# Designed miniproteins, single chains, part 36

Each design is a single chain, and the fold is of that chain. pLDDT is the mean over its residues in the fold that is shown.

## One batch from the design tools (miniprotein)

Design m1299
Fold by ESMFold2-Fast:
Structure m1299 (fold): chain A 55 residues (1-55)
Amino acid sequence: SAEEALRRGRNALEAGRALKNPEAERLGEQAVRYAEEGDAEKAMEYVRKASELVG
């Protein structure tokens, strides 16, 4: 769902920021943006990409 994607996107963004990984942070920001636009599928794609960079 878009709500779940937004929660996961925010978590990925926070992880990227905490680890000072600019690529993960950027991917997390993009995930949040897609979730806010209602595109849960694209949001989750970017959540997965960000998560791969932060572990």
Scores: mean pLDDT 81

Design m1300
Fold by ESMFold2-Fast:
Structure m1300 (fold): chain A 74 residues (1-74)
Amino acid sequence: MSPEEARELLVRAAAEAMRARRAEAEAAEAAGDEARLRALAREAVEEARRRALEEGAPEADVERAAAELLAASE
């Protein structure tokens, strides 16, 4: 698996994990709970990290992609 494939896999998995958390994210946003929004983003990236590793993505590439997603999410 290439670094680009690992990144694509992580991004896809993180998007799916965030979709699963949509109602909770909308509730946190309505409440102005920025800490909860950040926690949900971290939870989604962590779930995506597990899925990418299970699918055989190299740990170093997964860690790099996860750090990039978390930086983009604040």
Scores: mean pLDDT 80

Design m1301
Fold by ESMFold2-Fast:
Structure m1301 (fold): chain A 83 residues (1-83)
Amino acid sequence: MSRAEQLRRAAERARELARQAREALADKPEAAEEAERLLLEAAELLEEAARVAETDPERAERLAEEADRLAREAAEIVREALA
């Protein structure tokens, strides 16, 4: 699997997680909205990383690192909301 393919699959997973977070937090709309926003932003960064992965691998890795940071923030929001 190429790096671009890995990043596109990661973007698809982030969008799936956004849908799951919205559904799991249906009774906590503020947390649901924030988690979904962060995961959709992560997905967009991962798609951009996939587009530049072959021409600018350093930029692709910086975008992937930022996406990972946003996904971790979303996971923490979900964890706190379910506690």
Scores: mean pLDDT 88

Design m1302
Fold by ESMFold2-Fast:
Structure m1302 (fold): chain A 77 residues (1-77)
Amino acid sequence: MVEEAWKESSEEARELVEKAEKAAREGKGEEAVEYAVKAIETDPRIAPVVGEIARKLVEEGKVELANEIIKAVNELL
């Protein structure tokens, strides 16, 4: 579950996910993808949280950015 993934993941992975979400909100798509990738490389348990961020981006109309994040994550798994 997303809440469990957040709590069980390392602090470093959580900080990277927060940076990814901030970059996405600021329109910094390349930085958002880089931070999301680094978060999963740091702690793969964070993957459900990255998925939830991609889902929120779709809801906000940022479909292209959400797809780039999902593609990058799938290349790691």
Scores: mean pLDDT 80

Design m1303
Fold by ESMFold2-Fast:
Structure m1303 (fold): chain A 72 residues (1-72)
Amino acid sequence: GPAAARAGREAAEAAEAGDGERALRYAKISWQHDPAAGAAAGHGAAEAAREAGSEETYKMGLQASRIGQAGA
């Protein structure tokens, strides 16, 4: 739903900005609304981090992906 989608976008934006903790928080919020959306949010965060070229943000994006996976 809209809340899960919004949280997913926040997670990706946080990851792209290098804020891994915020990315993890929003991926988890997305998962609480919709586990499938949470998994997508975690994956999106990892992709955004990879595109930004930030190793630290990439690692946080992978953790966000694991939150979605653990909830599935």
Scores: mean pLDDT 68

Design m1304
Fold by ESMFold2-Fast:
Structure m1304 (fold): chain A 97 residues (1-97)
Amino acid sequence: GEALEKALEDARGAAEAARAARGAAGAAGAAIAAIGAGVTAAIEGKADEEKRKKALEYGAKAGKAALEGGEADTEEAREEGARKTLEYAEEAAKAGA
């Protein structure tokens, strides 16, 4: 498989973790997974320094979205957080590739 395919799979995994997250510990785990997806994209892609920076920045945004979604007190806010996590993690994957 291509590095992009793996990074997109990691992005989907991070979004699933964000949807499943309950409370602060679950939210932190989802955030770590989302940041990890960005790191993987940056390392395994043929990215130059600017693309690696963008992949890491999107990974950080995905992590923040996962944390906010996992700590949310409504299902709608959790679903929004999961959606944003997927969006930013996919952008990290594309930027890193």
Scores: mean pLDDT 71

Design m1305
Fold by ESMFold2-Fast:
Structure m1305 (fold): chain A 105 residues (1-105)
Amino acid sequence: VTLTQSPASVTVAEGSTVTITYTASEDVGNGMNWFKQRPGEAPELLFENGVLVPGVPSRFSISGSGTTYTLTISNVQREDTAVYYALQTSKSPPVRGQGTRLTVV
């Protein structure tokens, strides 16, 4: 399985909506995870196997069908400035997307 993640980087105003998409070479089903990584910090799990992790704000949502899946962040806050990664674990070996750098201004 290969994952193509887009965009590579995006800059948005606070309060905007941002969409991050990945395309898998085959259907990855429920084995899809999303992480947030800030420089110098441990990765923060946002979604595990398609389920929102407790404590993550409801303005984070995911959707998808077949091979194309999206992370949507609505009402973006300055605290959301980070690199976001898709990770599939439904097929071996696990594959991580290239990451999307989000900057909130």
Scores: mean pLDDT 77

Design m1306
Fold by ESMFold2-Fast:
Structure m1306 (fold): chain A 98 residues (1-98)
Amino acid sequence: VEEYKKKIEEDPNDAEAYLNLGKAYERQGKVDEAIEWYKKAIEIDPNNAEAYALLARVYARFGDLPNAKKWLEKAKKIDPNSPYVKEAEEALRNSLFN
């Protein structure tokens, strides 16, 4: 977490650092913070399919299926073959079957 925060302080336009910080918060179970950092990554790079897919995955894990589907559709339009899109689809399937 601290390493990625330093990268953002040094380069506030580093979308990858925002994604990595979001992933670190998600691993800590801090879902709301993870969502905020993924949204910031999208603000910096609106064509980043990974950011949209990670948002979809987080919403799916939290049981917010409408938002999960919304963000997954955006990710698929940018890069339908992304490994992150597949991860988000798996998270959504797991949420649908308990």
Scores: mean pLDDT 77

Design m1307
Fold by ESMFold2-Fast:
Structure m1307 (fold): chain A 73 residues (1-73)
Amino acid sequence: MERLLELERRLIEALKAGDFEAARATVEELGKLDRAAALHGLALVAKAQGKDEEAERLYEEAKRLAEEAARAA
């Protein structure tokens, strides 16, 4: 959990800096730990790049995966 929070923090910092390469690299690391978190991260990158339709699609998929994980718990 602490590692996920650290990666999410790094993603936000990269996005604030406009460093989309660092943001994408952080999303790849997130994907190794939590697929829903990685998709949410990709949605944030897409939104920051003005790809609103892609961001919405990624948000919906991330939400779906998070809900499935919650039902399994």
Scores: mean pLDDT 80

Design m1308
Fold by ESMFold2-Fast:
Structure m1308 (fold): chain A 67 residues (1-67)
Amino acid sequence: SADERAREALLKIPKEDLEALIELVVRDPALRAQLLETLATDKEALVDRLLASDEPGIRALLRLAAA
């Protein structure tokens, strides 16, 4: 499915590249800090949070990561 493909694609991205994407795309400082903290401690939990979210900043991140 599209969600399974997106999850696999996100898990293949190195942590440092996901960190850079979050910093570039997520402009809300509080959300950005939360995502970066989750990424540092649990990459899979971050990916699952991104896929479950309807937040516009997170959806923008997913579009860029999947492209």
Scores: mean pLDDT 79

Design m1309
Fold by ESMFold2-Fast:
Structure m1309 (fold): chain A 76 residues (1-76)
Amino acid sequence: MSPETRLARDAAVAAARALGDEELAARIEEAGARAADGAAALPHAIAALEAVEAGDREAARVHLEKALAALEAAAA
């Protein structure tokens, strides 16, 4: 796993868990484990953490959905 893929996965999982969404966190972890190159997910994962820090739970979910989609797209 690339450093960027690991960082994107870990950041997105942390954001999902901060939202109390353990199911989303598990899906992100699984997608990240299968991703060949998750670099495209990294800006979305960072944006999700920033939204959580700002208290914007809706923006955090949108960014997490984009991070998950990017990790899933990278799985092949």
Scores: mean pLDDT 84

Design m1310
Fold by ESMFold2-Fast:
Structure m1310 (fold): chain A 58 residues (1-58)
Amino acid sequence: GAAERSLEVARERLAAGEGAAAASGAHEMKQIALKNGDEELAREAEELLREGLRAARP
């Protein structure tokens, strides 16, 4: 679905070295997942957010 595709795009940006962009996408995804009651997707988005922030701060 759209959420899964957005998560894939965020992962692709992380792989391309765009950690800040990946973190922003992951944060938005986490908020959407929590509003929909999707705790598993929220957890996955949180991990991606953490990785993106780590990549953005060398």
Scores: mean pLDDT 79

Design m1311
Fold by ESMFold2-Fast:
Structure m1311 (fold): chain A 72 residues (1-72)
Amino acid sequence: KKREEARKYYIEGSNALAKGDYEKAVEYFEKAIKLDPDLAEAYRNLATVYRKLGDEEKAEEYQRKADELRKK
């Protein structure tokens, strides 16, 4: 179902991040959060990807979103 599909995209994004394919990592994590907007792990990993790309503002934005979801 949608949450299992979101987890599959999250895993593929994590694999792309591990390989240094930051563009693919962003694409997969964005697909994961579209299917499961409460998937805090995907937002946290998007923050990591944007930090690796040097986009500190985007990294802080996604980190704040992940922190908000964990407070639920």
Scores: mean pLDDT 82

Design m1312
Fold by ESMFold2-Fast:
Structure m1312 (fold): chain A 55 residues (1-55)
Amino acid sequence: MALTPQEVTQLVNKVGKESDASVEELGELGRAIAGKSLEEARKLAEEKIEKIKKE
């Protein structure tokens, strides 16, 4: 099932808490995972966290 807006917000907030992501980067992630399945959204969130942590 596709993520609800509330689930998108929760996942974006988790990424922001676990990484030093800018507001712009969190907005990009939110748009990327909107309408995606939980599995795809989790993968994108983990990739985003890893990328930010390596900088």
Scores: mean pLDDT 76

Design m1313
Fold by ESMFold2-Fast:
Structure m1313 (fold): chain A 65 residues (1-65)
Amino acid sequence: MEEEIKRIAEELGLDEEETKRLEEEALAWAEAIAKGSNIPLTEEDLKLGLKFAKTVIELDREYAE
């Protein structure tokens, strides 16, 4: 996950603060996916959360322009 976050940060030109927000959003989405479950988060859940977070950031940037 950390390497995926770095790759996305480089791709989108994110600063340290934006990268932290990406991590927080990815985790929030992963938690939402596992809502109500006491199952440990899988790497797949985290990657799915990261995809949602990345999409939100991409849309925000494209929309803001």
Scores: mean pLDDT 71

Design m1314
Fold by ESMFold2-Fast:
Structure m1314 (fold): chain A 119 residues (1-119)
Amino acid sequence: MIELTESGGGTFKEGSSATLSMKITGDVDSITLIGWFREKPGEPLEFVASISGDGSKKLFGEEVKGRATISWDKSKKTLYLNLNNLKVEDTATYYGFAVSTGGGPRFILGEGVQLTVVA
């Protein structure tokens, strides 16, 4: 079974950078897609970024495009999301997710980590 543990949240100043990390427990080679969603106060879940299981394809949500990078260290079983030039509107709970081939389509969502951006 795949488990996701997010870290790197906290309070950051506008214009700074934050790195969110997600530790994966279980078979990382079964993962076909891994990434991040966020939930802003009063808004639905928004797609932030993803990377394919082979690392060949990266996708970014429109609001973070050009400010975000995503990388996956399979040997350390850790996914990194770097957000540059933080805006107050980046304040959200960030949820790691993974899609696995184990026994059919399986979607895993983490418990989330809070990122707060202050002016």
Scores: mean pLDDT 84

Design m1315
Fold by ESMFold2-Fast:
Structure m1315 (fold): chain A 69 residues (1-69)
Amino acid sequence: MSPLEDPSEEDIERVRELAEKAVEAAKEGNESLAAALISAAYLEAIAADSEEGIKIAREAAKKVEEILK
């Protein structure tokens, strides 16, 4: 398998942190911050070319939308 352990793990962790912060921002009612953090998570995942990162960002985006409804 390709050696994506260290760089992939760090990139995924960064996406996960952004995604978690976005969900918390949504719970606080801060729609603008939640949207910005979700966008940052997607951009980080795309830049890292990480399918797992994109999946994490997408799942967080769904949670943010549900919280804000």
Scores: mean pLDDT 78

Design m1316
Fold by ESMFold2-Fast:
Order: C-alpha cells, then sequence, then structure tokens
Structure m1316 (fold): chain A 100 residues (1-100)
C-alpha cells in the first residue's frame, strides 16, 4: 500500500472540506475522494477507487491523507489534495504515482 499526505495551513479544517484529485498522463484532472471537515465520517469516492482508497485527516497535524491499496496500472497519475476556500480551490503539491 501507499499513503499520500498533504500538510495544509491557513484555514480551520473543521469548517472546510478536503478532496483528492488525480491527473493521468494526457488526461484532464479527475476527482478521487472527499472528506467533510465538519464530519470526517462523511466520505465519498470515485467508483474506480471505492473499496481500495481511504481518505482521512489528522486535525492536530493539519494533514490530509489518501491511503491507496490494491494499486492498478490505471492508478498511474499525479495526485493532488485540494481544499475549497472563499478565494477558490487551493491545491497542494502534486505527487507522481507510477504503477506497473
Amino acid sequence: SLTLSWKFSGFDFSSHNISWYRQKPGEEMEWVAYISGKNPSVTYYNEDVKGRFTISVDYSKKTAYLNMENLKPEDTATYYASVKTKDGDVFGEGTEVTVE
């Protein structure tokens, strides 16, 4: 398994929602997973990753995680954590993931 992490700052996580997106080579950005900051038991997943990926957050560390299990070649992409703010969507640094 592989876990991606994004340490965020400048906002109160409990009042914001966090998503993970990915961009496959030559394709547009696609949504992967969602977690509610108000209620972290509320999560949603893209059907392609449901049951394999788990989104979570650590409030004290101000860090969002995407745990990825049973990786497939089609999961090869650059992954981004994102938070929606009043000034638009803020994206974290991209992490390249390559699956053979």
Scores: mean pLDDT 82

Design m1317
Fold by ESMFold2-Fast:
Structure m1317 (fold): chain A 83 residues (1-83)
Amino acid sequence: SEEAFLKRAEELAKEAKENDPELYEEGKALADLAVTDPEAFEQRVAEWGEVVRKHADDPEVQKRAKLVTGTALAELARRLAAA
């Protein structure tokens, strides 16, 4: 469900905020770009996609990508709810 999906994104955002502040800030920046500059958002997402693709067998890179994505989704959902 959408509710369960958003709850998981919020859990990932909390994990990033507590353990990887740089990934938390990256996720927030992506959420900002999604609203303020969609073209820059697409470019940044493509850059992350290339990193994930080049390191498909690296569990640490995959985990970092999930933390960034989860944070971005949680932050974007929060902003859309506040609008």
Scores: mean pLDDT 82

Design m1318
Fold by ESMFold2-Fast:
Structure m1318 (fold): chain A 118 residues (1-118)
Amino acid sequence: SPVEELLRRIIELFDEIKKLVNEAKKRYPQYQDKFDEIIKKIDEAIEHVREALETRDPAHLRRAIQAAGEVISIASDLADESTDPELQEIAGKIINLAKEAVQLASEALRLVERDRAA
């Protein structure tokens, strides 16, 4: 279904964020706590997307959008606090992937709510 395709793509985007963050943690140990918080929020978001795949409950999509928004906030703080251009680039990639996940999750939410209203 279109919803299932969107949800699987969202999980792939979150997995890419986790890869970027795990690589960044090795290079920037001073920001380990912020990177661990991003991973925690991504794991929560993935779990909510998996529950939405099984249940079609829009509440899980709203929770995934919220968690992705929190990731954007943390990555924005990292970009603002650092003068390292490579860390700013990594933070920008995380923000862009999380924004794409929010857009796809918002589309999936509209489709799920439409199907429930029909």
Scores: mean pLDDT 90

Design m1319
Fold by ESMFold2-Fast:
Structure m1319 (fold): chain A 58 residues (1-58)
Amino acid sequence: SLVEQAAQAYRAGDLRTAAELANEALARDPRNSAARVLAHEVRKEAERRGDAETAALA
């Protein structure tokens, strides 16, 4: 559920919310590969946009 919410935020362009939700999913289950992959994609996109704060969060 958190991963799906993070993916929706990512598609909406809300990278900060996507990073926060992906990290929450990883905090609950560190083995959640989908959340880890999504956090990585959010970080890459944030870096591409020059959003250093969100990139550091993801």
Scores: mean pLDDT 83

Design m1320
Fold by ESMFold2-Fast:
Structure m1320 (fold): chain A 59 residues (1-59)
Amino acid sequence: EEERKKILELIGEILNLIGDIIELEQELKKGKISKEEAEKKIEELEKKIEELKKEIDEI
């Protein structure tokens, strides 16, 4: 039960990060953010998603 709760919490965090990436892509299309800044932030978010996926795999 505790492991399942932790997995769901980590999945929720991954979904939130995916949402942040989508929002950054929309801001880039609207010209509210520079291409360089968007690329850097997306790369950071993708790295966090990869770390969270590793945490799920360790459970």
Scores: mean pLDDT 83

Design m1321
Fold by ESMFold2-Fast:
Structure m1321 (fold): chain A 61 residues (1-61)
Amino acid sequence: ELDEFLASLTEEDIERAKKAIEELKKMAKEKKQITLSEEELELMQLLSVKEVKEEYEKKLK
């Protein structure tokens, strides 16, 4: 299930998600076309949710 999958992700997976988002922003600034498959878009959404959760937990401390 999705929740179990997100819970299984490690801190390394979250760090990769942050880097992937930063790379996408950089490519957008360079006016490069980014074409993602539906599968890749779903993965990016899942990683973004995990990243938001980690940022939220860090701010609570």
Scores: mean pLDDT 59

Design m1322
Fold by ESMFold2-Fast:
Structure m1322 (fold): chain A 62 residues (1-62)
Amino acid sequence: MLSEKDKAVVEELLKSGLLASEIRKELEKKTENPELAWKYLVEKEIEEGIELIKEGVEKTLK
């Protein structure tokens, strides 16, 4: 079971706009269970990423 502290780290990193590789490194440094934290992040990213892909593509294509 993922701890509340690990969930808070994941949610902070999701809002940071960091690249997936940097998020991965931060999870390994700051969470007690980085594998579960990464799973949680991926599930959250899938939900939010669909929205961000629709909106963010227009902002990232320059």
Scores: mean pLDDT 70

Design m1323
Fold by ESMFold2-Fast:
Structure m1323 (fold): chain A 83 residues (1-83)
Amino acid sequence: MDELIKVLKEILDKLSRGEIPSDETLEKAMELAKKYNREDVLKVIEELRSLIENGEITPEKRVELMAKLTDIIRELEREKFPL
């Protein structure tokens, strides 16, 4: 779980800086999402990858993806904590 949260935070940080996450980082996030059975993570990362491949990463779509990632990270951190 921690590795997934870390990778998602790296993706969010890149997007917040107007940078594009590497294919390696996106692939790692998808692998970890499958490992932890997180369909919501898979869908967001697949959407992000598709937008990058098509050159369709607009400021509006970037903000939408950042919002989705922030919500997912919050849910994962809640699941990690009660400690």
Scores: mean pLDDT 81

Design m1324
Fold by ESMFold2-Fast:
Structure m1324 (fold): chain A 55 residues (1-55)
Amino acid sequence: MSKEDLERLTTLSVELIDAAVKARFSKDPKEKEEYLKRADELAREIDRLAAEAKA
C-alpha cells in the first residue's frame, strides 16, 4: 500500500466517524438521513481501498 493510499484511508475513516456522530446526534430527520447516506458511501469507499491494497 502506498503512502497516499494510507493517507486517503485515514482521511476517509475520520470523515466516516464524523458523519456517524452527526447522524446519531442530529434531531432533524433530513439531516440524519443525509449523514447516514454519507457514512454508508464512506464505508464502501474504505472497503474498496482496503480490498485493492490486498491485490
Scores: mean pLDDT 80

Design m1325
Fold by ESMFold2-Fast:
Structure m1325 (fold): chain A 79 residues (1-79)
Amino acid sequence: AEAARRKGEEYRELGLKYYEEGNYEKAAQYFKQAGDYFLKAGDRRAAASAYGLAGEAYKKNGNTEEGTKYYLQAIELAG
């Protein structure tokens, strides 16, 4: 749905802002929500991109296991 894709874009923008500020915990949470909404919209490529960004943010926050999980999910969705 268009509404779900719009929410994905909004959360992705929030994630990018927090990532730029060095708040990787909030960035990871917003990127994860962006991925969830893109997936609801049926946009697997946008979801893969968002989950990849969530993985990077989790790793930068010291959450290596969680970061790896989202990175692998991104690869699976992109393939």
Scores: mean pLDDT 87

Design m1326
Fold by ESMFold2-Fast:
Structure m1326 (fold): chain A 61 residues (1-61)
Amino acid sequence: MVELNLLKAALAMKNGDTMSGLKYMDEAYKSGMSPEEITRKILEYLKLPEEELQRKIAELE
């Protein structure tokens, strides 16, 4: 679930949906991931194209 939330956060932020992005980041934080780990993962995922993020999300669901 944490990984899925981070991928969804990155996809939302990449599309300008900051509110949804923050919501998914908050879910990752509540699941016990540190803010530093969340930031690192989001920055990594933001380097991926939108299509790749959508594919990874589908694979985890």
Scores: mean pLDDT 81

Design m1327
Fold by ESMFold2-Fast:
Structure m1327 (fold): chain A 56 residues (1-56)
Amino acid sequence: IEGYKAEIKRLNEEIERIQKILPSLTDEERAAAQQTLDVLNKNIESLKKKIEEIKK
């Protein structure tokens, strides 16, 4: 469980970093960054579900 929480924190930090640079990116770079954000958010959701399953 603690390992999953640490990974979620790391993924959230990566999302924050990408969001900070988003306004300075070109349209192509922004599209690539949005795809990366989608993957990171999906990984966070997966980890949250795993934590909930373990707590059941």
Scores: mean pLDDT 79

Design m1328
Fold by ESMFold2-Fast:
Structure m1328 (fold): chain A 58 residues (1-58)
Amino acid sequence: MELAIRLAMRELGLSREEVEKALEAVRNGDWKTLEEIAKKAGVSAEHLKKALLELEKV
């Protein structure tokens, strides 16, 4: 998980707190929070969701 968070921070230009919030939003189906964070990363909410799900694969 720590490696996935650091990769997301680097690839998306987000803070650790923003990455953790986005992961929680994906888990809870909180599309409003996910969309807000996606705008900060310069991507769509769908793209952000896909990227985070790929990084969470164990």
Scores: mean pLDDT 76

Design m1329
Fold by ESMFold2-Fast:
Structure m1329 (fold): chain A 60 residues (1-60)
Amino acid sequence: MLELERTFPNLSTAIGAALAVIGLDPEAEVKVEGTTVRAVLRDTEAGREAVAYMESLANS
């Protein structure tokens, strides 16, 4: 299981990241708290892509 928690620079980026994760893995459990997004994903190709996408946005 893949678990990721990342803080983003603003609310729009955090919401965008959460929506993108759900779009890549509709079964993902995603929670947004302010600018922080927590995601719980299965260790699948889609899950790994979603994690990589969140990481890329957090480092922007």
Scores: mean pLDDT 76

Design m1330
Fold by ESMFold2-Fast:
Parts: structure tokens; C-alpha cells; sequence
Structure m1330 (fold): chain A 62 residues (1-62)
């Protein structure tokens, strides 16, 4: 369910994302995922969230 997908992304972002601006953007994407009824839209939003998480993780590992 899209709600469960959004909740999982939210919890992961709260634990692993250190940058407050990036975390806020991921949480907004997670909320959109939870509310969406379109599987293609969910896939796009999940991709955006994953990109933001990856970009922050790379920055922290420098």
C-alpha cells in the first residue's frame, strides 16, 4: 500500500538523514507517496526520495 511505502521512507529519513532541508524534502515526498493513488506517480516520488538520500549519504562519506 502507498501509505506503508510512505511511512517506511519517512522512518528511514528520520533515522539516516542529517541535513534538515534534505530531510524535510524527503518527508514531503513520503507524504505524497502515502496520499497517491497512481502507482507511476509513487514510483517517480520514490525515485526522487532515493536520490536525495543517496546524495546526502555521499556528502557525509566525503
Amino acid sequence: MNKEDGEAIKEDAEENIKNEETKKKILELAEEIAKSKDDKEVEKLQGEANKLETDEKEELEK
Scores: mean pLDDT 75

Design m1331
Fold by ESMFold2-Fast:
Structure m1331 (fold): chain A 61 residues (1-61)
Amino acid sequence: LSEEQIEEVVRLAQQGNLAEALQLMVDGGLSEEQARELLGRYVEEQLSPEEFRELLREVSS
């Protein structure tokens, strides 16, 4: 994922638009399984936008 894609995923997730966030993650090169796991962590662990952004950067290397 590019930095621009990471910012858009975070924005979509904050708005509860998880389906579009998932699709953007997959289009950005993550597997569907990985994208679902990351979004699940965002929801279940109630990650902040900053924590979710850092998590997305780590997996996008």
Scores: mean pLDDT 84

Design m1332
Fold by ESMFold2-Fast:
Structure m1332 (fold): chain A 77 residues (1-77)
Amino acid sequence: SLRQQLLQQADELEAQGREAYAAGNYKEAGDLFEEAGLLYLGLDDPRAADLFRQAGEAYEKAGNYEKAKLMYGLAEL
């Protein structure tokens, strides 16, 4: 189903984000976690909040404090 395909895509993006974060590629990690979070949000999946927190942490480490603040805000909704 489309839902299963989108969930698999979100899971893969989360895994890629973790790999990028571990490698110190914080901007890439933030972008990947944000994309995964938006997919989970669109699917009403509660994992979205955790992904937005991870994106915020990654953007903060990348020096993008504006994006980090936005992501933390999305995690609190």
Scores: mean pLDDT 91

Design m1333
Fold by ESMFold2-Fast:
Structure m1333 (fold): chain A 60 residues (1-60)
Amino acid sequence: SSLEEELKRLQESLEFARRLGREFWGRINEELLKQGVPEELLRRAEAGDDAASAEIIKRK
């Protein structure tokens, strides 16, 4: 294969990995919401608030 073909395959693999990551995060977020974790707390944790992340962990 040409270098261009190899790069395209790598880009496709990266896109699959990114889609899986987004889907996985979406499922985790949905599950946490179903378990009563406040949406605001999840958004704070996503923004890197360690206190919010600790609070979510305590709820588990």
Scores: mean pLDDT 75

Design m1334
Fold by ESMFold2-Fast:
Structure m1334 (fold): chain A 84 residues (1-84)
Amino acid sequence: MEEEIEELERKAEELRREAERYREEARELARRAAEEEDIEKIKRLIGESLRKMGESVEKLLEAKRLEEEAERLRKELEERRRRE
């Protein structure tokens, strides 16, 4: 159980790092769009930024699920240890 908890937490951390990378890329694209005057280029940059924000959110939701599973397993482990 403890090894499973550690694996879930490690995987959740990896997903959060990926989500942060996508967020940074999205912010940079939005920043470029704010300084751009070509409407077609603005549309493209905004579209890419929104896409990367979507990927970031998906990774955060996966990380949250793994964190919730790890929390559940941690509580079960604590209960088991308190009975011993």
Scores: mean pLDDT 84

Design m1335
Fold by ESMFold2-Fast:
Structure m1335 (fold): chain A 59 residues (1-59)
Amino acid sequence: MTPEEAEQALLENIYEMAKKLAPTRSLEDILGLARGEALRAGVPVSKAEKAAREAYEET
């Protein structure tokens, strides 16, 4: 898996996680989780936050 493929896979996972959590958790909590996953994986926090916000807004 290339670094770009790994980044895309993580962002897709964050999107799905945020979509599942949106009915029961605040946006701030979801963004906190997205930031944690991004930092752990070495992915830009801004990309992870964008994916989480998009999922939350679509719910």
Scores: mean pLDDT 81

Design m1336
Fold by ESMFold2-Fast:
Parts: structure tokens; sequence; C-alpha cells
Structure m1336 (fold): chain A 60 residues (1-60)
């Protein structure tokens, strides 16, 4: 694929993520276009979901 095609696909990701209801931190990371920032945002979301799951298990 050409670098221009990759750039076009990346430019569409923030809009798709927003429409899918993704967290703002993830959208911001995609807009920054930094793979390390995207990875960090995903790791933070995964950790938050893990903590939320543990809290729900305590309530049930």
Amino acid sequence: STPEQVAHQLAMLPQIAREAGAPQAFIDAIEAGDPEAIAAALAAIEEALRRGHEEVQRLL
C-alpha cells in the first residue's frame, strides 16, 4: 500500500472511533498518529475494564 493510502485510512479512524463510542483518550491517541500513544491508551482502557469487572463481581 502507498503511504498516502495508509494516511487516508488513519485519518478516518478518529471519526469511526467517535461514532462507535470509543473513549476520548483513544480518539486523541489516534489523532496524534503516535503508535506508542495508541498502545498506551489501549493498555489504560484494558486495565480500566479489568478493574470494572472486578468491582462488578464484588457487587454480584
Scores: mean pLDDT 68

